# Designed miniproteins, single chains, continued (2): the designs that were tried, part 31

Each design is a single chain, and the fold is of that chain. pLDDT is the mean over its residues in the fold that is shown.

## One batch from the design tools (miniprotein)

Design m5045
Fold by ESMFold2-Fast:
Structure m5045 (fold): chain A 68 residues (1-68)
Amino acid sequence: SRREQVRALREEVRARERDEYRALVAGIAMHEGEKAGLPFEEIRALAEAILAGASVEEVAARLRALVA
């Protein structure tokens, strides 16, 4: 049905928006990790976690632990 097709399109748009937002946050985290002098492997793991859907709180906690 048209309603079902529109619902599917909304989910596709939401998925794209989530991916775009995650990529932006990952980019910011990579920049902050680099400024903090983190090793590349830690920066990569942080970016991968964000892209996989880790929360802002989880990412902030990990960054604090790595910099402490």
Scores: mean pLDDT 81

Design m5046
Fold by ESMFold2-Fast:
Structure m5046 (fold): chain A 69 residues (1-69)
Amino acid sequence: SPLEKLQEAIRRAEAGADPDEVARLVYEALKPYVSDEQAEKFARVFEKHLRAGLTAEEALQKADEEVSK
């Protein structure tokens, strides 16, 4: 389930995992359901916001707003 994989990404970020690793999990969660280009863009926007100090949930919301809107 993509939701289960996204929840795993959130948990890993909360545990202090590297933003690159968490972004890869987000990419892997999305790639079966969207184009590769869309999944890569979403993961990149997510990583940018996570590195800026947002929580994983906040970073996911920002990526959704910026990419899927």
Scores: mean pLDDT 81

Design m5047
Fold by ESMFold2-Fast:
Structure m5047 (fold): chain A 59 residues (1-59)
Amino acid sequence: MKEIGEKLLKYIKETNNQVSLDEIIEAVKKMTKEERDKLLKELNLSPEQKEAIRKAYEK
């Protein structure tokens, strides 16, 4: 199981989505493509937030 993605998702749920976008971006840069896709699907992020995250790890 992908530990970084699961830990981040649990933390976001427990903190009532108070995790900053910068924290999420730093975590996704260290994840595989499959982990990122799963995390983005599980998070109820706005389309703008999802685009910012994708731009960060795509380059």
Scores: mean pLDDT 67

Design m5048
Fold by ESMFold2-Fast:
Structure m5048 (fold): chain A 59 residues (1-59)
Amino acid sequence: ELEKRIEEAKKELEKLQKENPDLPVVTSLSDFLDHYRKRASLPQEEWDKKLEEYKKKKE
């Protein structure tokens, strides 16, 4: 369940990084997983809003 959503979120983040090179790249596997897990647990609407702020904050 969560693993499937993490993979989908990973794919989306890779696309975002391609369009926004300013987006920070995670350095450790733990940080990477935490990032994607948080995305997978968030609702689509809330994620969409935080995505824009995430790009600005570079988080």
Scores: mean pLDDT 56

Design m5049
Fold by ESMFold2-Fast:
Structure m5049 (fold): chain A 80 residues (1-80)
Amino acid sequence: MKKEKLKEVFDKLAELIEKNLPPGLARRFRTEIDMAKKAIELSEDEEEQKEIANTLLDRVKPYLSEEEYKKLKEDIEKAL
């Protein structure tokens, strides 16, 4: 299902956060990822799900490489 693919993208994002960020920031963004996963599960609108995913990705963008950001953004588009 499309929601499962979005959750997989968020799992990849969580792994990159743990690799790239200091432990304190990584914990904050893990909480935001968990909240976004729950919001997507409760949403029945694909555009709303896409907005939730892209909003989270944009908040993390300053801590990702250009290539990592682009790949995750493409994975979100592909999941929907």
Scores: mean pLDDT 80

Design m5050
Fold by ESMFold2-Fast:
Structure m5050 (fold): chain A 74 residues (1-74)
Amino acid sequence: MRKEVIEKLKELLPEASDSDLEAFVDDGYELGLSDEEIIEIARAHAEGDVEKLNEFAEKLAKKAGVEAAQPFTA
């Protein structure tokens, strides 16, 4: 879970502090991202892969659009 995600991020971003990684994971969860999506974003960032980062931005926009279209009680 959260702890395992932080451990994966430490492998991808070894120079980042534990506090920074925890904040990054928390921000991801607040945006509705899964553990796998958070790890993929961190990997794309570590690789400097702008195309993957844009793909994640599109996924977030789609999730927000779907949630906004759904009635709260449905």
Scores: mean pLDDT 69

Design m5051
Fold by ESMFold2-Fast:
Structure m5051 (fold): chain A 95 residues (1-95)
Amino acid sequence: KRYSIPVFFIAGGVIPGGEDDPSTVIAVVKDLDTGEQATITATAPSHELGKEAQKTLISSLDKDLEEDGLPVEDAARRAADLLDPRVEVEIEIKK
């Protein structure tokens, strides 16, 4: 089984690197056999929460896709459910 799981961390805000700066994390996961793709966009109100979101997405997607062999859509939804409630999450599925 082959997956591509690039995770991008984008820090934003009026003062980059400040504790209150909003941060966006984008995870794109693709099943290379089926072509199914999920894009998870997580917008955190702080850089610290953004880093925690990135860690959670990487860990959850790695486990669910590589270890448990879940479908991309199911793995994406489970990863989003693990994020801190202060993080806004959007999931886009492409088949």
Scores: mean pLDDT 73

Design m5052
Fold by ESMFold2-Fast:
Structure m5052 (fold): chain A 110 residues (1-110)
Amino acid sequence: MTGTGSATATAARTDEAITAALAEAVGTAVSQATGLDIAAVDDIELDISDAETLADGARRETGTIRATATAKDGKKYAVTIDAEIVIREDRAANTVTITLNGTKIEAKEI
């Protein structure tokens, strides 16, 4: 299955919260691309090919995301996303906003 999807998630500035927010964003984008009801996302690997700092201080990273998505029916999918990730840090609020734009999302049942 192939498609496109996007998601935005906001998290506290901790590694655990940021990891959880990224998993949520990946699950949402995969659901949009495939029509699957995604229950969990695990084994997220980021292969960043390009990174830049935008004029407003946000960080734009482009590359490939690989993950394992588990649907509510228990089926597992190997997911590959060609992605742009925009990370905005709000130090006053102590939060990070992650915007994921998946231009090509592939899900293969495993």
Scores: mean pLDDT 83

Design m5053
Fold by ESMFold2-Fast:
Structure m5053 (fold): chain A 73 residues (1-73)
Amino acid sequence: SNAALRVEVMREMLAASEEVLRLLEAGDEEAARRLNEETLARLEPVVASLEPMPMTEEERALAEKVRERARAS
């Protein structure tokens, strides 16, 4: 039940993180910040309700880069 939701949320988070990072690398900091804020606001309550699932080191690093870069802007 929740496993399917967890996978879908993780896929959406990863895709959004990749797009945010792409926008930041392209210099579109406003679009990157907006996408990051919208994605976090939408998914944060859902993620908080899920049991922690181990991420790959790459997934964790990517998510941290997106979050850290957004905070720096």
Scores: mean pLDDT 69

Design m5054
Fold by ESMFold2-Fast:
Structure m5054 (fold): chain A 85 residues (1-85)
Amino acid sequence: SELSAEDAAALRVLREALAGKTVSQEQRDLMLEILSSPVARARELLARHRDQFPPALVAALEAELANQELLQRGVDAAIERSKKL
């Protein structure tokens, strides 16, 4: 399965920021806190600190959080299926 051009662009933006190429160490640490937090907390942190990031990085973080929410819904559905076994 191939990533869409938009998903590939978002992942490239995230990868470059994580490598310290586009953001300061402080911004990178905040980005890592956002990405390692539960989705609800991550969205709260991103909303509070949105102005500290380049717009392209904000869009990429929002896309990643949306993907994490989809994955969490899949996990929740699997847990519910397990309860019926």
Scores: mean pLDDT 78

Design m5055
Fold by ESMFold2-Fast:
Structure m5055 (fold): chain A 81 residues (1-81)
Amino acid sequence: SEIEEVVEELARAMREGARQVLKALDDPERARAIEEQQLAAMEPLVEKLRALYEKDKEKTDAVLQKVSARLREERAKEAAE
């Protein structure tokens, strides 16, 4: 669904952004530039998600809950030995 596609793209952008910032921890100016670029790149996706939420709040909430649960499970598995 379009909602799932937008949510997954946002999640992917957030993960990649965090990874890039971590690689630039020794260069604060570069880290800030990466953060600014990531925020700008995510802005159109956030606006699309907002429009989808206004169109179908129940379905959008269900997708957000599903993706959030999956991301929590993935993080828990990564933290486990």
Scores: mean pLDDT 76

Design m5056
Fold by ESMFold2-Fast:
Formats: sequence, structure tokens, C-alpha cells
Structure m5056 (fold): chain A 63 residues (1-63)
Amino acid sequence: MSKTITFSTTASNEEIYKVGYEAGYLEAKYGIPVLLRGTGPPLSDEQKLALIRGYNKGREEAE
């Protein structure tokens, strides 16, 4: 089972964090491979950090 999460790269840092959180949670909790697909311009450095923080928190919370 795999899941693709499509999101806008113009989304807020909070929205990008939630995308990362969902990906990390699903991978850690259910072993589901998650593909992230961003639409729009490249992510800012702040958005990249938000995505990484969300992903790590999602994995942590899955335990």
C-alpha cells in the first residue's frame, strides 16, 4: 500500500508542517510508503525546515 500526498508549495509553513507530519506518521505507524508531490515554485528554506520538523514529529508521535 502506498499513498501520494499532493500539496501546494505556496502553502503556509503550518500547512507544510502538517504535510510532513502526515507522511512521517503514516510511514512509522503503518509502514505505508509516502510520496510527497509539491505543486508550484520551489520550497523556501523555512518551508523545507517546517516539512522536516513535521516529518520527524509525525514519526515520533507514531510510537
Scores: mean pLDDT 82

Design m5057
Fold by ESMFold2-Fast:
Structure m5057 (fold): chain A 61 residues (1-61)
Amino acid sequence: MLSLEEQRAFLSQLYEAGETALLSEAFRLFDRRVAEEGLDPRADITPLLTESVLEVLARRA
């Protein structure tokens, strides 16, 4: 698994690259998990969002 800094760099690169379809699908999974976990919107979402992106990529592989 990537470090938190590597995860942030990875997500930032996807956002800047305009991978909007991938990020949109990942955000749908993320929103569901946030609702299930009751996460504070101020909490560091990086790990959960990274896992959501990786799950979307795994489904496409």
Scores: mean pLDDT 72

Design m5058
Fold by ESMFold2-Fast:
Structure m5058 (fold): chain A 74 residues (1-74)
Amino acid sequence: DRARALVQAVGDATRAEIEALPLSPEDKAGLLAQLDARTQQLVAEAPHLSVDEAIQRAGDAATELLAQARKLAA
């Protein structure tokens, strides 16, 4: 369950960063929906992931979403 816990923790941290950005409510809702979908997918995959794989995949998803969020905030 370490992989699942790490995926969830990264998802929670990413959510906080998105919510802190100066985005419209519509853009925030869309990004948070994407984050929730990515987190749910990774949580479903977690029983088949190593801890290192979970960290890498969650980190990659977070990086992609935060890049999109910053582009929308600009």
Scores: mean pLDDT 84

Design m5059
Fold by ESMFold2-Fast:
Structure m5059 (fold): chain A 127 residues (1-127)
Amino acid sequence: EKIEKVLKLIKEGKYQEAFDIIAELPYPEVILVNEAIDVALRKNPEFIPYAMKAAEKAIEKGDYKTALILLYFVAKYSEDREKVAELLEKLADSGYPNAEDIRKAAEALREGKVDEALKYLEKAMTP
């Protein structure tokens, strides 16, 4: 099972392989690994670039809610707020129906307002 494999890879510190599989998880299945993503990036922020690549893959595949979930945790823990803002704008430009809240999140991140950005991303997940 993909979920069990992701959880095992995260436990073993194999974050690149874990995020490659997470990029393949559609919504709502990706929700089952939300806590594992949160804990992994909080403890090991050096692996945030793998989560960013997973989000970009999800955008390219049209799995916009999976991309949004990944970018939520990346926005929460990344110090490279400009790079995260660029990926959020790419997601908004993809035709996602709540693009305005995603664009407001990107603007808040550029201003260093992380908590405000996370609030807008939560709004974008709830239609």
Scores: mean pLDDT 84

Design m5060
Fold by ESMFold2-Fast:
Structure m5060 (fold): chain A 112 residues (1-112)
Amino acid sequence: NELIEEAQEAYVSGTSLELKDRKEEILKELERELPTAPPSKYPVYLSALKALGATAETNEEVDRIVDLLVDLLRQTTNPALRAEIAGLLRSALPAIKDPALRERVLAELART
C-alpha cells in the first residue's frame, strides 16, 4: 500500500509533519488493511502509526491511532514489536479521551 509505505518513509526520514494533509487517508488505509495483514507488514504499519502520532492534533486522531496500536499489539507475537508498541501506548495514555479505549489499553498492557 503506497500510502502506508509513504508514512513509513516519512517516519524514517524525519518528515512526518509532511503527512499532515494526508492523515485521514492513511488512517483509513491502515484501518482497512491491518486486520488481514501478514506479520511481515507489522514493522511497516508500526512506523506508519509512529509518523501519524507525531502529526496528531485532535483527541479523535489520537484515539484512532491508539486503537490501531492496540490491534497491532494483539496481532503480533514478536517480542521486540510488542515491547515497542506497549511503550507507545503507555506514552499515549494521558491523551486518550475515550474511556472504553483507555480501558482496552490498560487491559492489553496488563497482558504484556
Scores: mean pLDDT 81

Design m5061
Fold by ESMFold2-Fast:
Structure m5061 (fold): chain A 74 residues (1-74)
Amino acid sequence: MKKIVVGETREKAKEAAEKYGADEILVSANHVAGVKEAIRLGADEIYVVSDNPEEIEKAIELAKKLGVKAKGIL
């Protein structure tokens, strides 16, 4: 099972990846674009890291629409 963290900064993404045992990290200023890239890389589960709950909601909604499990981290 391939787990990918999507975050706006490398530091935030790395902390979440270590905590949740993620295989890869993606740094993207746009969380929706980051989720699309994670899916392209074959993610089975995506962790979306943001201090903005609206960005998390949009990214999770996209992942759900594309059939990939996602979780938001504030």
Scores: mean pLDDT 81

Design m5062
Fold by ESMFold2-Fast:
Formats: sequence, C-alpha cells, structure tokens
Structure m5062 (fold): chain A 112 residues (1-112)
Amino acid sequence: SLKEITPENLFDGTISPVELDRAVREAARALLDGDESFKVKPEYLAYVLFFVGKNFEPLSKIEKLLIYALALRTEDFSLLPKPMVETAKEIIEKYKDEFEKNRDEIRAYLDR
C-alpha cells in the first residue's frame, strides 16, 4: 500500500539528504534536457515544502528554480496534503519563465 505522506513519515528517516539532493538534481537535469518521461516520487517534494514552504522567499534564485523543477517533475500530487499541492502549483506557475531564462546558470550549478 502507498504510505500516506505526513510529517511523521518524512521525519522517520525514510528520505536521506543524499537521496533528496539526487532527486532535485536529476529533476532539474531532466527539465533542462526536455526529458518529459522522468518523474520523481512525491515524498521528495513533500519533504522540501515541509521545510521551506513558509521560508521560500529568502532562498537563492537557483534554489527556487531547483524546487520548481522538482515540483514540475513530481509523479503524483494526489499523495500530498492539499496545502502542499496548492503551494506546488503556485511555484510551477510563478517560476516557469525564470527557469527558461536561467537554463545556462542552472546547468552550471548542477555541474559543480
């Protein structure tokens, strides 16, 4: 059965920082390369939105665009709490043009 995404499930150690970083970077690369088939598990987006949802604005431009890529490449929003789905949709709508304008900077960041 699909485990419901809750704060308790996110904090039980099921998502490692290495796995999260990999998911974020792979989502951004897939978006840069036009790979529409690449999708990430909703748990990664839930984890990010839990920690940064209210503190999104002070993040760097690149960090915001990496979260945009993660949100856009998330497989299924139905497993996310409704407030997180609404936040993810707002991020997808707001940052599409900024991602396209900053493609070269994002690629350079990923190649570090």
Scores: mean pLDDT 76

Design m5063
Fold by ESMFold2-Fast:
Structure m5063 (fold): chain A 80 residues (1-80)
Amino acid sequence: MRSSLEELLERAGVSREAWDRLVAYAAAHPEEVARMSLRELSEATGVSLPTLSALRRAYREMFPESRVSLIDLLLGLARL
């Protein structure tokens, strides 16, 4: 059985390794990540800007009524 996270990563074409890197950075620097643009997050984590844009698009397509941004999602998972 696939989790919602696995579906999100597959739709976005993002590796689990890249996702884990984003979550780890958000856990280490939550206040910085909360105010970052996707470009700044790309520069800080080494995950490409097109990859982050694809994640944001896939997340919005899966959860169109959600007010949670991709950054908010990363911060929420980093707190777990």
Scores: mean pLDDT 76

Design m5064
Fold by ESMFold2-Fast:
Structure m5064 (fold): chain A 88 residues (1-88)
Amino acid sequence: DMEAKRKALSELLKNNPKYREVREKLGKELTERLEAALQPLADAGAPDAVLLEEARRLLAEYFGVPEEELASEEAILEIAWKKIEEIL
């Protein structure tokens, strides 16, 4: 199911230039935010568990949802999909 959602997103990007533009911009902004927050922790030798917790917190803040909603990769993908659709 998660793979089916990824495939559907990929097909949508191929057939809709505007959706691709919005997704690339959103992806870049999110990646830059994650790297800016996680890089100092990684440089300080923080364990993977701490990095994952901080990433989850940032994703929750970025998408404007409770951290509990990001309990799995599937939940994160569903929220990201919904936010991309809202921007279109």
Scores: mean pLDDT 67

Design m5065
Fold by ESMFold2-Fast:
Structure m5065 (fold): chain A 63 residues (1-63)
Amino acid sequence: MTPEEVAEAVAERLGLSEAERDRVRKLIEHYGTVEKAAEHFERLAERTGDPHYRRVAEELRRL
């Protein structure tokens, strides 16, 4: 899967905005792997306490 395809799949499942989808795609491109992008969102969930970031990380790990 390309970073764009992964970001679209996550956005469809979680109802992400266009800006949120683009952020997911850019993070996958930046880290080079879906696994490292998922780790980034897990760290955001821990820092913020926002369950939204945990859900994004879980969907990334499912792919």
Scores: mean pLDDT 84

Design m5066
Fold by ESMFold2-Fast:
Formats: sequence, structure tokens, C-alpha cells
Structure m5066 (fold): chain A 93 residues (1-93)
Amino acid sequence: GATAEELLAGAAAAGIDPETVELQIRAHELGLKLNEAKLDPELLSELAEKLYNGEISIDEAVEELVKKQGLSEEQKEAVRELFEIIKEVKEKE
């Protein structure tokens, strides 16, 4: 997967705001922690896209992932934080 350094380089080339890049780095670090839980990356991506488009709430996205994958409380909190970062990135555009 992309490193934090590669994400920074890509964002700079695209003219993306540094604060948006910092949020993306935080999301990537949370994603690495959640990868240890072996979450379905396709499902996570689909829920993130729906959340970004305003089609579902953070609570609905977390509940759907829990129903499909069976998460611990720690994993549920990490997923919630990731979805909150995605929403914040959208609000900064």
C-alpha cells in the first residue's frame, strides 16, 4: 500500500491542501490498524464512498460493517474515527 510519504508527494503534485493530507495520513494509519483485523477492504471502501456522498450516516456505516464482519469494541471505535475523518475531509472541500 501507499506510504505516508507517497501520499504527501501525490497530494503536493495534485495541489491538495496540507491539512487535507494530514487527515489522509491519519486515515491511512487507522486503516493499517484495521488491516490487522482483516476487514474486507472492498466493503470498507463502499461504505466510505456512501458516507462521503452523504448517502449514509457514520452510525449506519459502522452498524453495516459490524453486521457483515463482526467487530470488537476497539475495532468499532477505530472504524468510527476513520469515517469521521472522511466526513471532515469532505467538509474541508
Scores: mean pLDDT 69

Design m5067
Fold by ESMFold2-Fast:
Structure m5067 (fold): chain A 58 residues (1-58)
Amino acid sequence: SSMVEKLRQQGIDLIQQGKQALAQGKREEASLLFNKGANLLREAGYSDEEISEIVRQL
């Protein structure tokens, strides 16, 4: 569905923002972004194992 695709894209975008924040030493911001992104990917139907693999590949 279009909603699942939106959740997936938003989750990935937040994880990428989290990686950028971490690269800048913004650890607290990175943690918040990673948690929010992972939650959106779970809502999109991804398992924790699949989310870990997505994060690893980004």
Scores: mean pLDDT 87

Design m5068
Fold by ESMFold2-Fast:
Structure m5068 (fold): chain A 58 residues (1-58)
Amino acid sequence: SELERLQEEIARLEREKLELSMKLAQNIDNADESAELTKKIYEISKRIEELRKQLAEG
């Protein structure tokens, strides 16, 4: 179902976000790397928000 697909995509993105957050912690003293990772985390967070809105819509 579409609901299951949305839940699976959200779970996948949340795992990816966690991995990027761990990389950010390891690269906190590298300005360029930290900026790039922060940007990617923000984009994934926005995607998760949009998918959660779709779930709430029914």
Scores: mean pLDDT 85

Design m5069
Fold by ESMFold2-Fast:
Structure m5069 (fold): chain A 62 residues (1-62)
Amino acid sequence: SKVERVVRIAEELGREWRAAGIHPSLDEAIQELKKRLDEEGIKVSESMLRVAAAMAVAIARA
């Protein structure tokens, strides 16, 4: 599903940030995730984008 693809991309991005020692703000994470989703042709609501970005930030800090 589209939701599963968004979650996978957010998790991958969060793991990449964690490996690089990057701890983005939520706003920075939203912009970077939006760019990556746009490159994959995936359109999401602003609320879904925010939730997925928050997940990526949490993974980056784990």
Scores: mean pLDDT 86

Design m5070
Fold by ESMFold2-Fast:
Order: sequence, then C-alpha cells, then structure tokens
Structure m5070 (fold): chain A 84 residues (1-84)
Amino acid sequence: SLLEQMRAEWEAMFGEERAERLMKIYKDNVLEQAKLTLMREAHMSPAEIESLSDREILEKALEIAEKNGREAQAKVYQDLLEEG
C-alpha cells in the first residue's frame, strides 16, 4: 500500500523511531483533514464529529471524496481504513 511504502521510505531515511513519529503525524493530519471535509461539505457540527469514532470520520470523508471524484484523497482514506 502507499502507507507501507511511506513507512519503509521514512525508516530508510530517518530510522525506525522517527519514522513511527512521522507516520503518527501523517495519520493525525489526514484525520484532521477528514474532519474539516465533514464540517465544510457535510455541514456537520464539531459536536457531531466528536460523537464519531476515527474510523467513522474516515469512512464518511471517503464517501464525500468518492462522490466528488477526488481519487487521490479517496485512496488516502481507504488506505488508512484498510490498515485498521
């Protein structure tokens, strides 16, 4: 997967511990982008988003990305969902 390729590349460049921290930052950033997508395009309130699991947030953001033809974004969300 893209996520596995990114991890391997960062491990080669920065070592295992730093790669793990970078992967966490990347995943946290993707989740924040997913939340912003739900607020902007699904008109969800912050309280509604807080009631959702990370998985539910990613699943809903994936549906929006697919509906709008954002293939690259959809693949990012799908890759994270397949890892979990």
Scores: mean pLDDT 85

Design m5071
Fold by ESMFold2-Fast:
Structure m5071 (fold): chain A 70 residues (1-70)
Amino acid sequence: GAMKKETLRIIGEILALIGEIVDIDKRLAALSQQTSPAAQAEAAQLQARRAALLARKDALMKQLNDIDSS
Protein backbone atom coordinates (compact mmCIF):
# COMPACT_ATOMS: atom_id res chain seq x y z
CA GLY A 1 0.00 0.00 0.00
CA ALA A 2 0.92 3.70 -0.17
CA MET A 3 1.94 3.74 3.50
CA LYS A 4 4.49 0.93 2.97
CA LYS A 5 6.02 2.70 -0.06
CA GLU A 6 6.34 5.95 1.91
CA THR A 7 8.00 4.14 4.86
CA LEU A 8 10.56 2.46 2.57
CA ARG A 9 11.28 5.80 0.80
CA ILE A 10 11.91 7.58 4.13
CA ILE A 11 14.14 4.73 5.40
CA GLY A 12 16.13 4.88 2.14
CA GLU A 13 16.68 8.64 2.51
CA ILE A 14 17.73 8.23 6.18
CA LEU A 15 20.29 5.53 5.23
CA ALA A 16 21.70 7.75 2.45
CA LEU A 17 22.04 10.68 4.87
CA ILE A 18 23.79 8.46 7.46
CA GLY A 19 26.24 7.37 4.74
CA GLU A 20 27.03 11.00 3.87
CA ILE A 21 27.49 11.89 7.58
CA VAL A 22 29.90 8.95 8.03
CA ASP A 23 31.95 10.13 5.01
CA ILE A 24 32.05 13.69 6.42
CA ASP A 25 33.13 12.37 9.86
CA LYS A 26 36.00 10.42 8.24
CA ARG A 27 37.13 13.54 6.33
CA LEU A 28 36.87 15.70 9.49
CA ALA A 29 39.03 13.16 11.36
CA ALA A 30 41.68 13.45 8.60
CA LEU A 31 41.48 17.28 8.70
CA SER A 32 41.94 17.28 12.52
CA GLN A 33 45.60 16.27 11.87
CA GLN A 34 46.14 19.42 9.73
CA THR A 35 46.78 22.98 10.99
CA SER A 36 46.65 24.93 7.68
CA PRO A 37 44.02 27.69 7.17
CA ALA A 38 42.71 25.76 4.14
CA ALA A 39 42.16 22.62 6.27
CA GLN A 40 40.37 24.71 8.95
CA ALA A 41 38.13 26.32 6.30
CA GLU A 42 37.28 22.89 4.81
CA ALA A 43 36.51 21.52 8.31
CA ALA A 44 34.17 24.47 9.02
CA GLN A 45 32.34 23.90 5.70
CA LEU A 46 32.02 20.16 6.40
CA GLN A 47 30.70 20.82 9.94
CA ALA A 48 28.03 23.13 8.47
CA ARG A 49 27.07 20.46 5.90
CA ARG A 50 26.99 17.80 8.63
CA ALA A 51 24.62 19.96 10.72
CA ALA A 52 22.29 20.38 7.69
CA LEU A 53 22.30 16.61 7.03
CA LEU A 54 21.53 15.88 10.70
CA ALA A 55 18.59 18.33 10.63
CA ARG A 56 17.20 16.62 7.49
CA LYS A 57 17.69 13.16 9.06
CA ASP A 58 15.85 14.31 12.22
CA ALA A 59 12.95 15.64 10.11
CA LEU A 60 12.72 12.29 8.25
CA MET A 61 12.88 10.36 11.55
CA LYS A 62 9.95 12.47 12.78
CA GLN A 63 7.99 11.62 9.60
CA LEU A 64 8.75 7.92 10.13
CA ASN A 65 7.55 8.10 13.77
CA ASP A 66 4.37 9.93 12.68
CA ILE A 67 3.63 7.11 10.17
CA ASP A 68 4.24 4.40 12.81
CA SER A 69 1.90 6.25 15.25
CA SER A 70 -1.02 6.46 12.78
Scores: mean pLDDT 84

Design m5072
Fold by ESMFold2-Fast:
Parts: sequence; structure tokens; C-alpha cells
Structure m5072 (fold): chain A 82 residues (1-82)
Amino acid sequence: LTEEQEREVKVALGLIYLGIGKIDEKRGNYEAAAQSYEKAADLFTEAGEVDLAREAYQHAADAYRKSGNTEKADELEARAQA
């Protein structure tokens, strides 16, 4: 893959994980949702998609907070604000 194709694949995978996170969140699987949102955020960060990464970190933080993992939620909230 070229660098551009690798970036496009990372964005596509990030969107897939974002979708998986939303499904798990609707099912009440907050920890699984948070993990999927975090993977999406990491993929968007690697792809240089700053706004998508910020949004995904915010979703991950909110999901971790709902799962009772407040330490992880605070960490990812800080990343979302960066």
C-alpha cells in the first residue's frame, strides 16, 4: 500500500470501529463500546484526522465513565481536549 492508501484504510477502519462502538453502547456494553471508540480514535490519530480522533476520544471517555472506569475516562477526556 502507498502512504495515501494506508491512511485511507486507517480512516475506513476507524469508521468501522466507531460504528461497532455505537452498537455496543446501544446494547449497554459500555466497556466494549469504549474500547472500540478508543481503537477508532487511535486509527484517526495515525491518519492525521484530528477532528475525528477528538470526537472518538470523547465517545470513548463517555463510555468508560458509564462503565465505571473513571480513571480511563479522565485520561481520554484530556486527549479529546488536546
Scores: mean pLDDT 86

Design m5073
Fold by ESMFold2-Fast:
Structure m5073 (fold): chain A 110 residues (1-110)
Amino acid sequence: HMSPLQRIILAEASLTSVLMHLSLLVKYNITPSAAEKAALQAQVAAAVDDAVAALRTLFPDDPFVDTLTAQLQAQLAAIKAATTVQQLLDQTQAIVDAVDAALARALAAR
């Protein structure tokens, strides 16, 4: 079985790969196709779901997980509503920062 901590690490790695992809699109002024945009949005959503599930397993009674889940769901709604690559990049960065902070908290609790 993959540990909950390892699942959070893999979720952050997946989110970071999307962040790097979006950063290159912005840098070179490249507009992704609708299919490519949908794939990037789906990868972010899947990684968030995995991170939240792993955090809930590690901290079942911690109100921080509920607060973070609400924050990440709002950020996913912003990802879905994004009309520009810059908006996708900014929201993906915010999600990476939130998941990284949660990983740091999980590591500090060991």
Scores: mean pLDDT 87

Design m5074
Fold by ESMFold2-Fast:
Structure m5074 (fold): chain A 97 residues (1-97)
Amino acid sequence: MKEELLKLIDEAIAVTNEGAAAAEKQGRFDAASALTLYTIQLAIAKRDLERGADPKEIAKYVAEVLRKAAQVMRDAGLTDYAERLEELAKKFEELAK
């Protein structure tokens, strides 16, 4: 479970960073800024998990962050990135059970 969560968090960070770069390239700096803050929150969650935080609490928190990031992506017209984050959020929600 912990190793699977670490791998999924790395994937979530990568997708969110790609979305932030895409938003910035399109001149949508508000979206890019928000997505960059979410990557920082994901990196902190990863560090907390590595330091022995409860995997279910981390999975729940990451799912919430990814739902918020996906909404920012949808509002910016980055639909493909939003769908990828929503699919990841579902995986974290299942691991939080």
Scores: mean pLDDT 89

Design m5075
Fold by ESMFold2-Fast:
Structure m5075 (fold): chain A 60 residues (1-60)
Amino acid sequence: EADELFERIIEEGDELLRKLATEARNSTPEGRRAVADSIERIGSPELAELFRRYVEALEA
């Protein structure tokens, strides 16, 4: 689940996205959603969707 999505981000994301995913693991749920919203504006739509799913999995 979350760990599988994290590994996929590590493989498909750039170095900044990998750092953001690691930060999200240690953040509050509110902080994780804010980061996901920011990625949707500037990154690849596919990577934004992957990161959003990862944040959702962390909150489950």
Scores: mean pLDDT 69

Design m5076
Fold by ESMFold2-Fast:
Structure m5076 (fold): chain A 65 residues (1-65)
Amino acid sequence: SALEKEAQRLAEELSRLTGVEVRVEIRGDTIYFYAEVEDEETLESLRLALAVWSVVTGRKVVLVE
């Protein structure tokens, strides 16, 4: 679906920008992003990026550490 492709592209972009592998899974109306985060700065950056994307797209987003 278009949503799946959009979410996957975001995960790929976030992986590239942070150097951390970010994976995505869609369950129902919620988009789950999975990232193994080593430090608080990277975690805060991911949280902010996902919060902005959630607001802009109207999608429900969860970050799983």
Scores: mean pLDDT 83

Design m5077
Fold by ESMFold2-Fast:
Structure m5077 (fold): chain A 94 residues (1-94)
Amino acid sequence: SLDEVADAVLNPTPTPFSKTTTNALAQAVRDAAERLGLSPREVVRIVFDGTADPAERARVLRALAESLRKHATNPAMQQLADAFRAGAERAAAA
């Protein structure tokens, strides 16, 4: 379910190889949620809900991309932030 996806993103099981990246993503979601006046769960649901309003999805993806860039410590996180920004532009065009 989307709730299970939200739980996995916000409370990831620590792994030696991805802890920094998963923690940065979780923090970016929380920061984006605060900026948008949404809950962190709502941010995750909108990102993964293909039926969400395109304008709302574009706003959420843009905020998430911005927040993730602030926490990006490696090229993979920067690429993910760029992917979220590209997703926001596509949603805005719909």
Scores: mean pLDDT 72

Design m5078
Fold by ESMFold2-Fast:
Structure m5078 (fold): chain A 87 residues (1-87)
Amino acid sequence: SARAAAQALLAENIARIETEMTPEQIQEMAAIALEQRRQLAELFGVSEDDAAILAALKAEARRAGQEERFPLIEGLLALMNHLIELG
């Protein structure tokens, strides 16, 4: 239920970005997302591969005792990667 709700919200946000934003706004957001992905990879010492960054973020959340944040982490990274693909 919580995972399904998070996935539905992600899909809704993606649809809104694609329909409500101009190409120029999408390109600007994609550039920001790409830079943030690079910074995350550098911070954790991993490749810029999505699976590696996701694994690093989940490992950090697990160390902090915040595994309840996994759906949020998954959703945010999926949104970031979708924005990069659109730009």
Scores: mean pLDDT 79

Design m5079
Fold by ESMFold2-Fast:
Structure m5079 (fold): chain A 89 residues (1-89)
Amino acid sequence: SEELERIVKEDAEKVKKMLIEKGIISEEEAKNTSPYELAARALIEAARAAGHSDEEIRKILEENLEKARKAGNKTLEKILEIGLKMVEE
C-alpha cells in the first residue's frame, strides 16, 4: 500500500507535465493540485477525449469506485472519489 502510494506520487510529475502540455490545466493550477487530483483529472480528460459525456463519466467512475472498494485498492478509491466530485462540479 505505502509502496503503491509512492509509485503514484513518482508518476505525478509526468501526469502534471502531460496535462499542462495538452492545455487541460495551467502551470499555476498544477502547483496547487495533489497527485491524486492530477490522476483524477487525467482519467476524466481521457474519458472526454474518448467521446463520453459528463453523465457517462460519472457512471464509469461510480462503477469503478465500487470495484476498487471491493478489491481494497485504497489509492484508486481515493482517486475515483475525487474524480466524482470534479464531474459533479
Scores: mean pLDDT 75

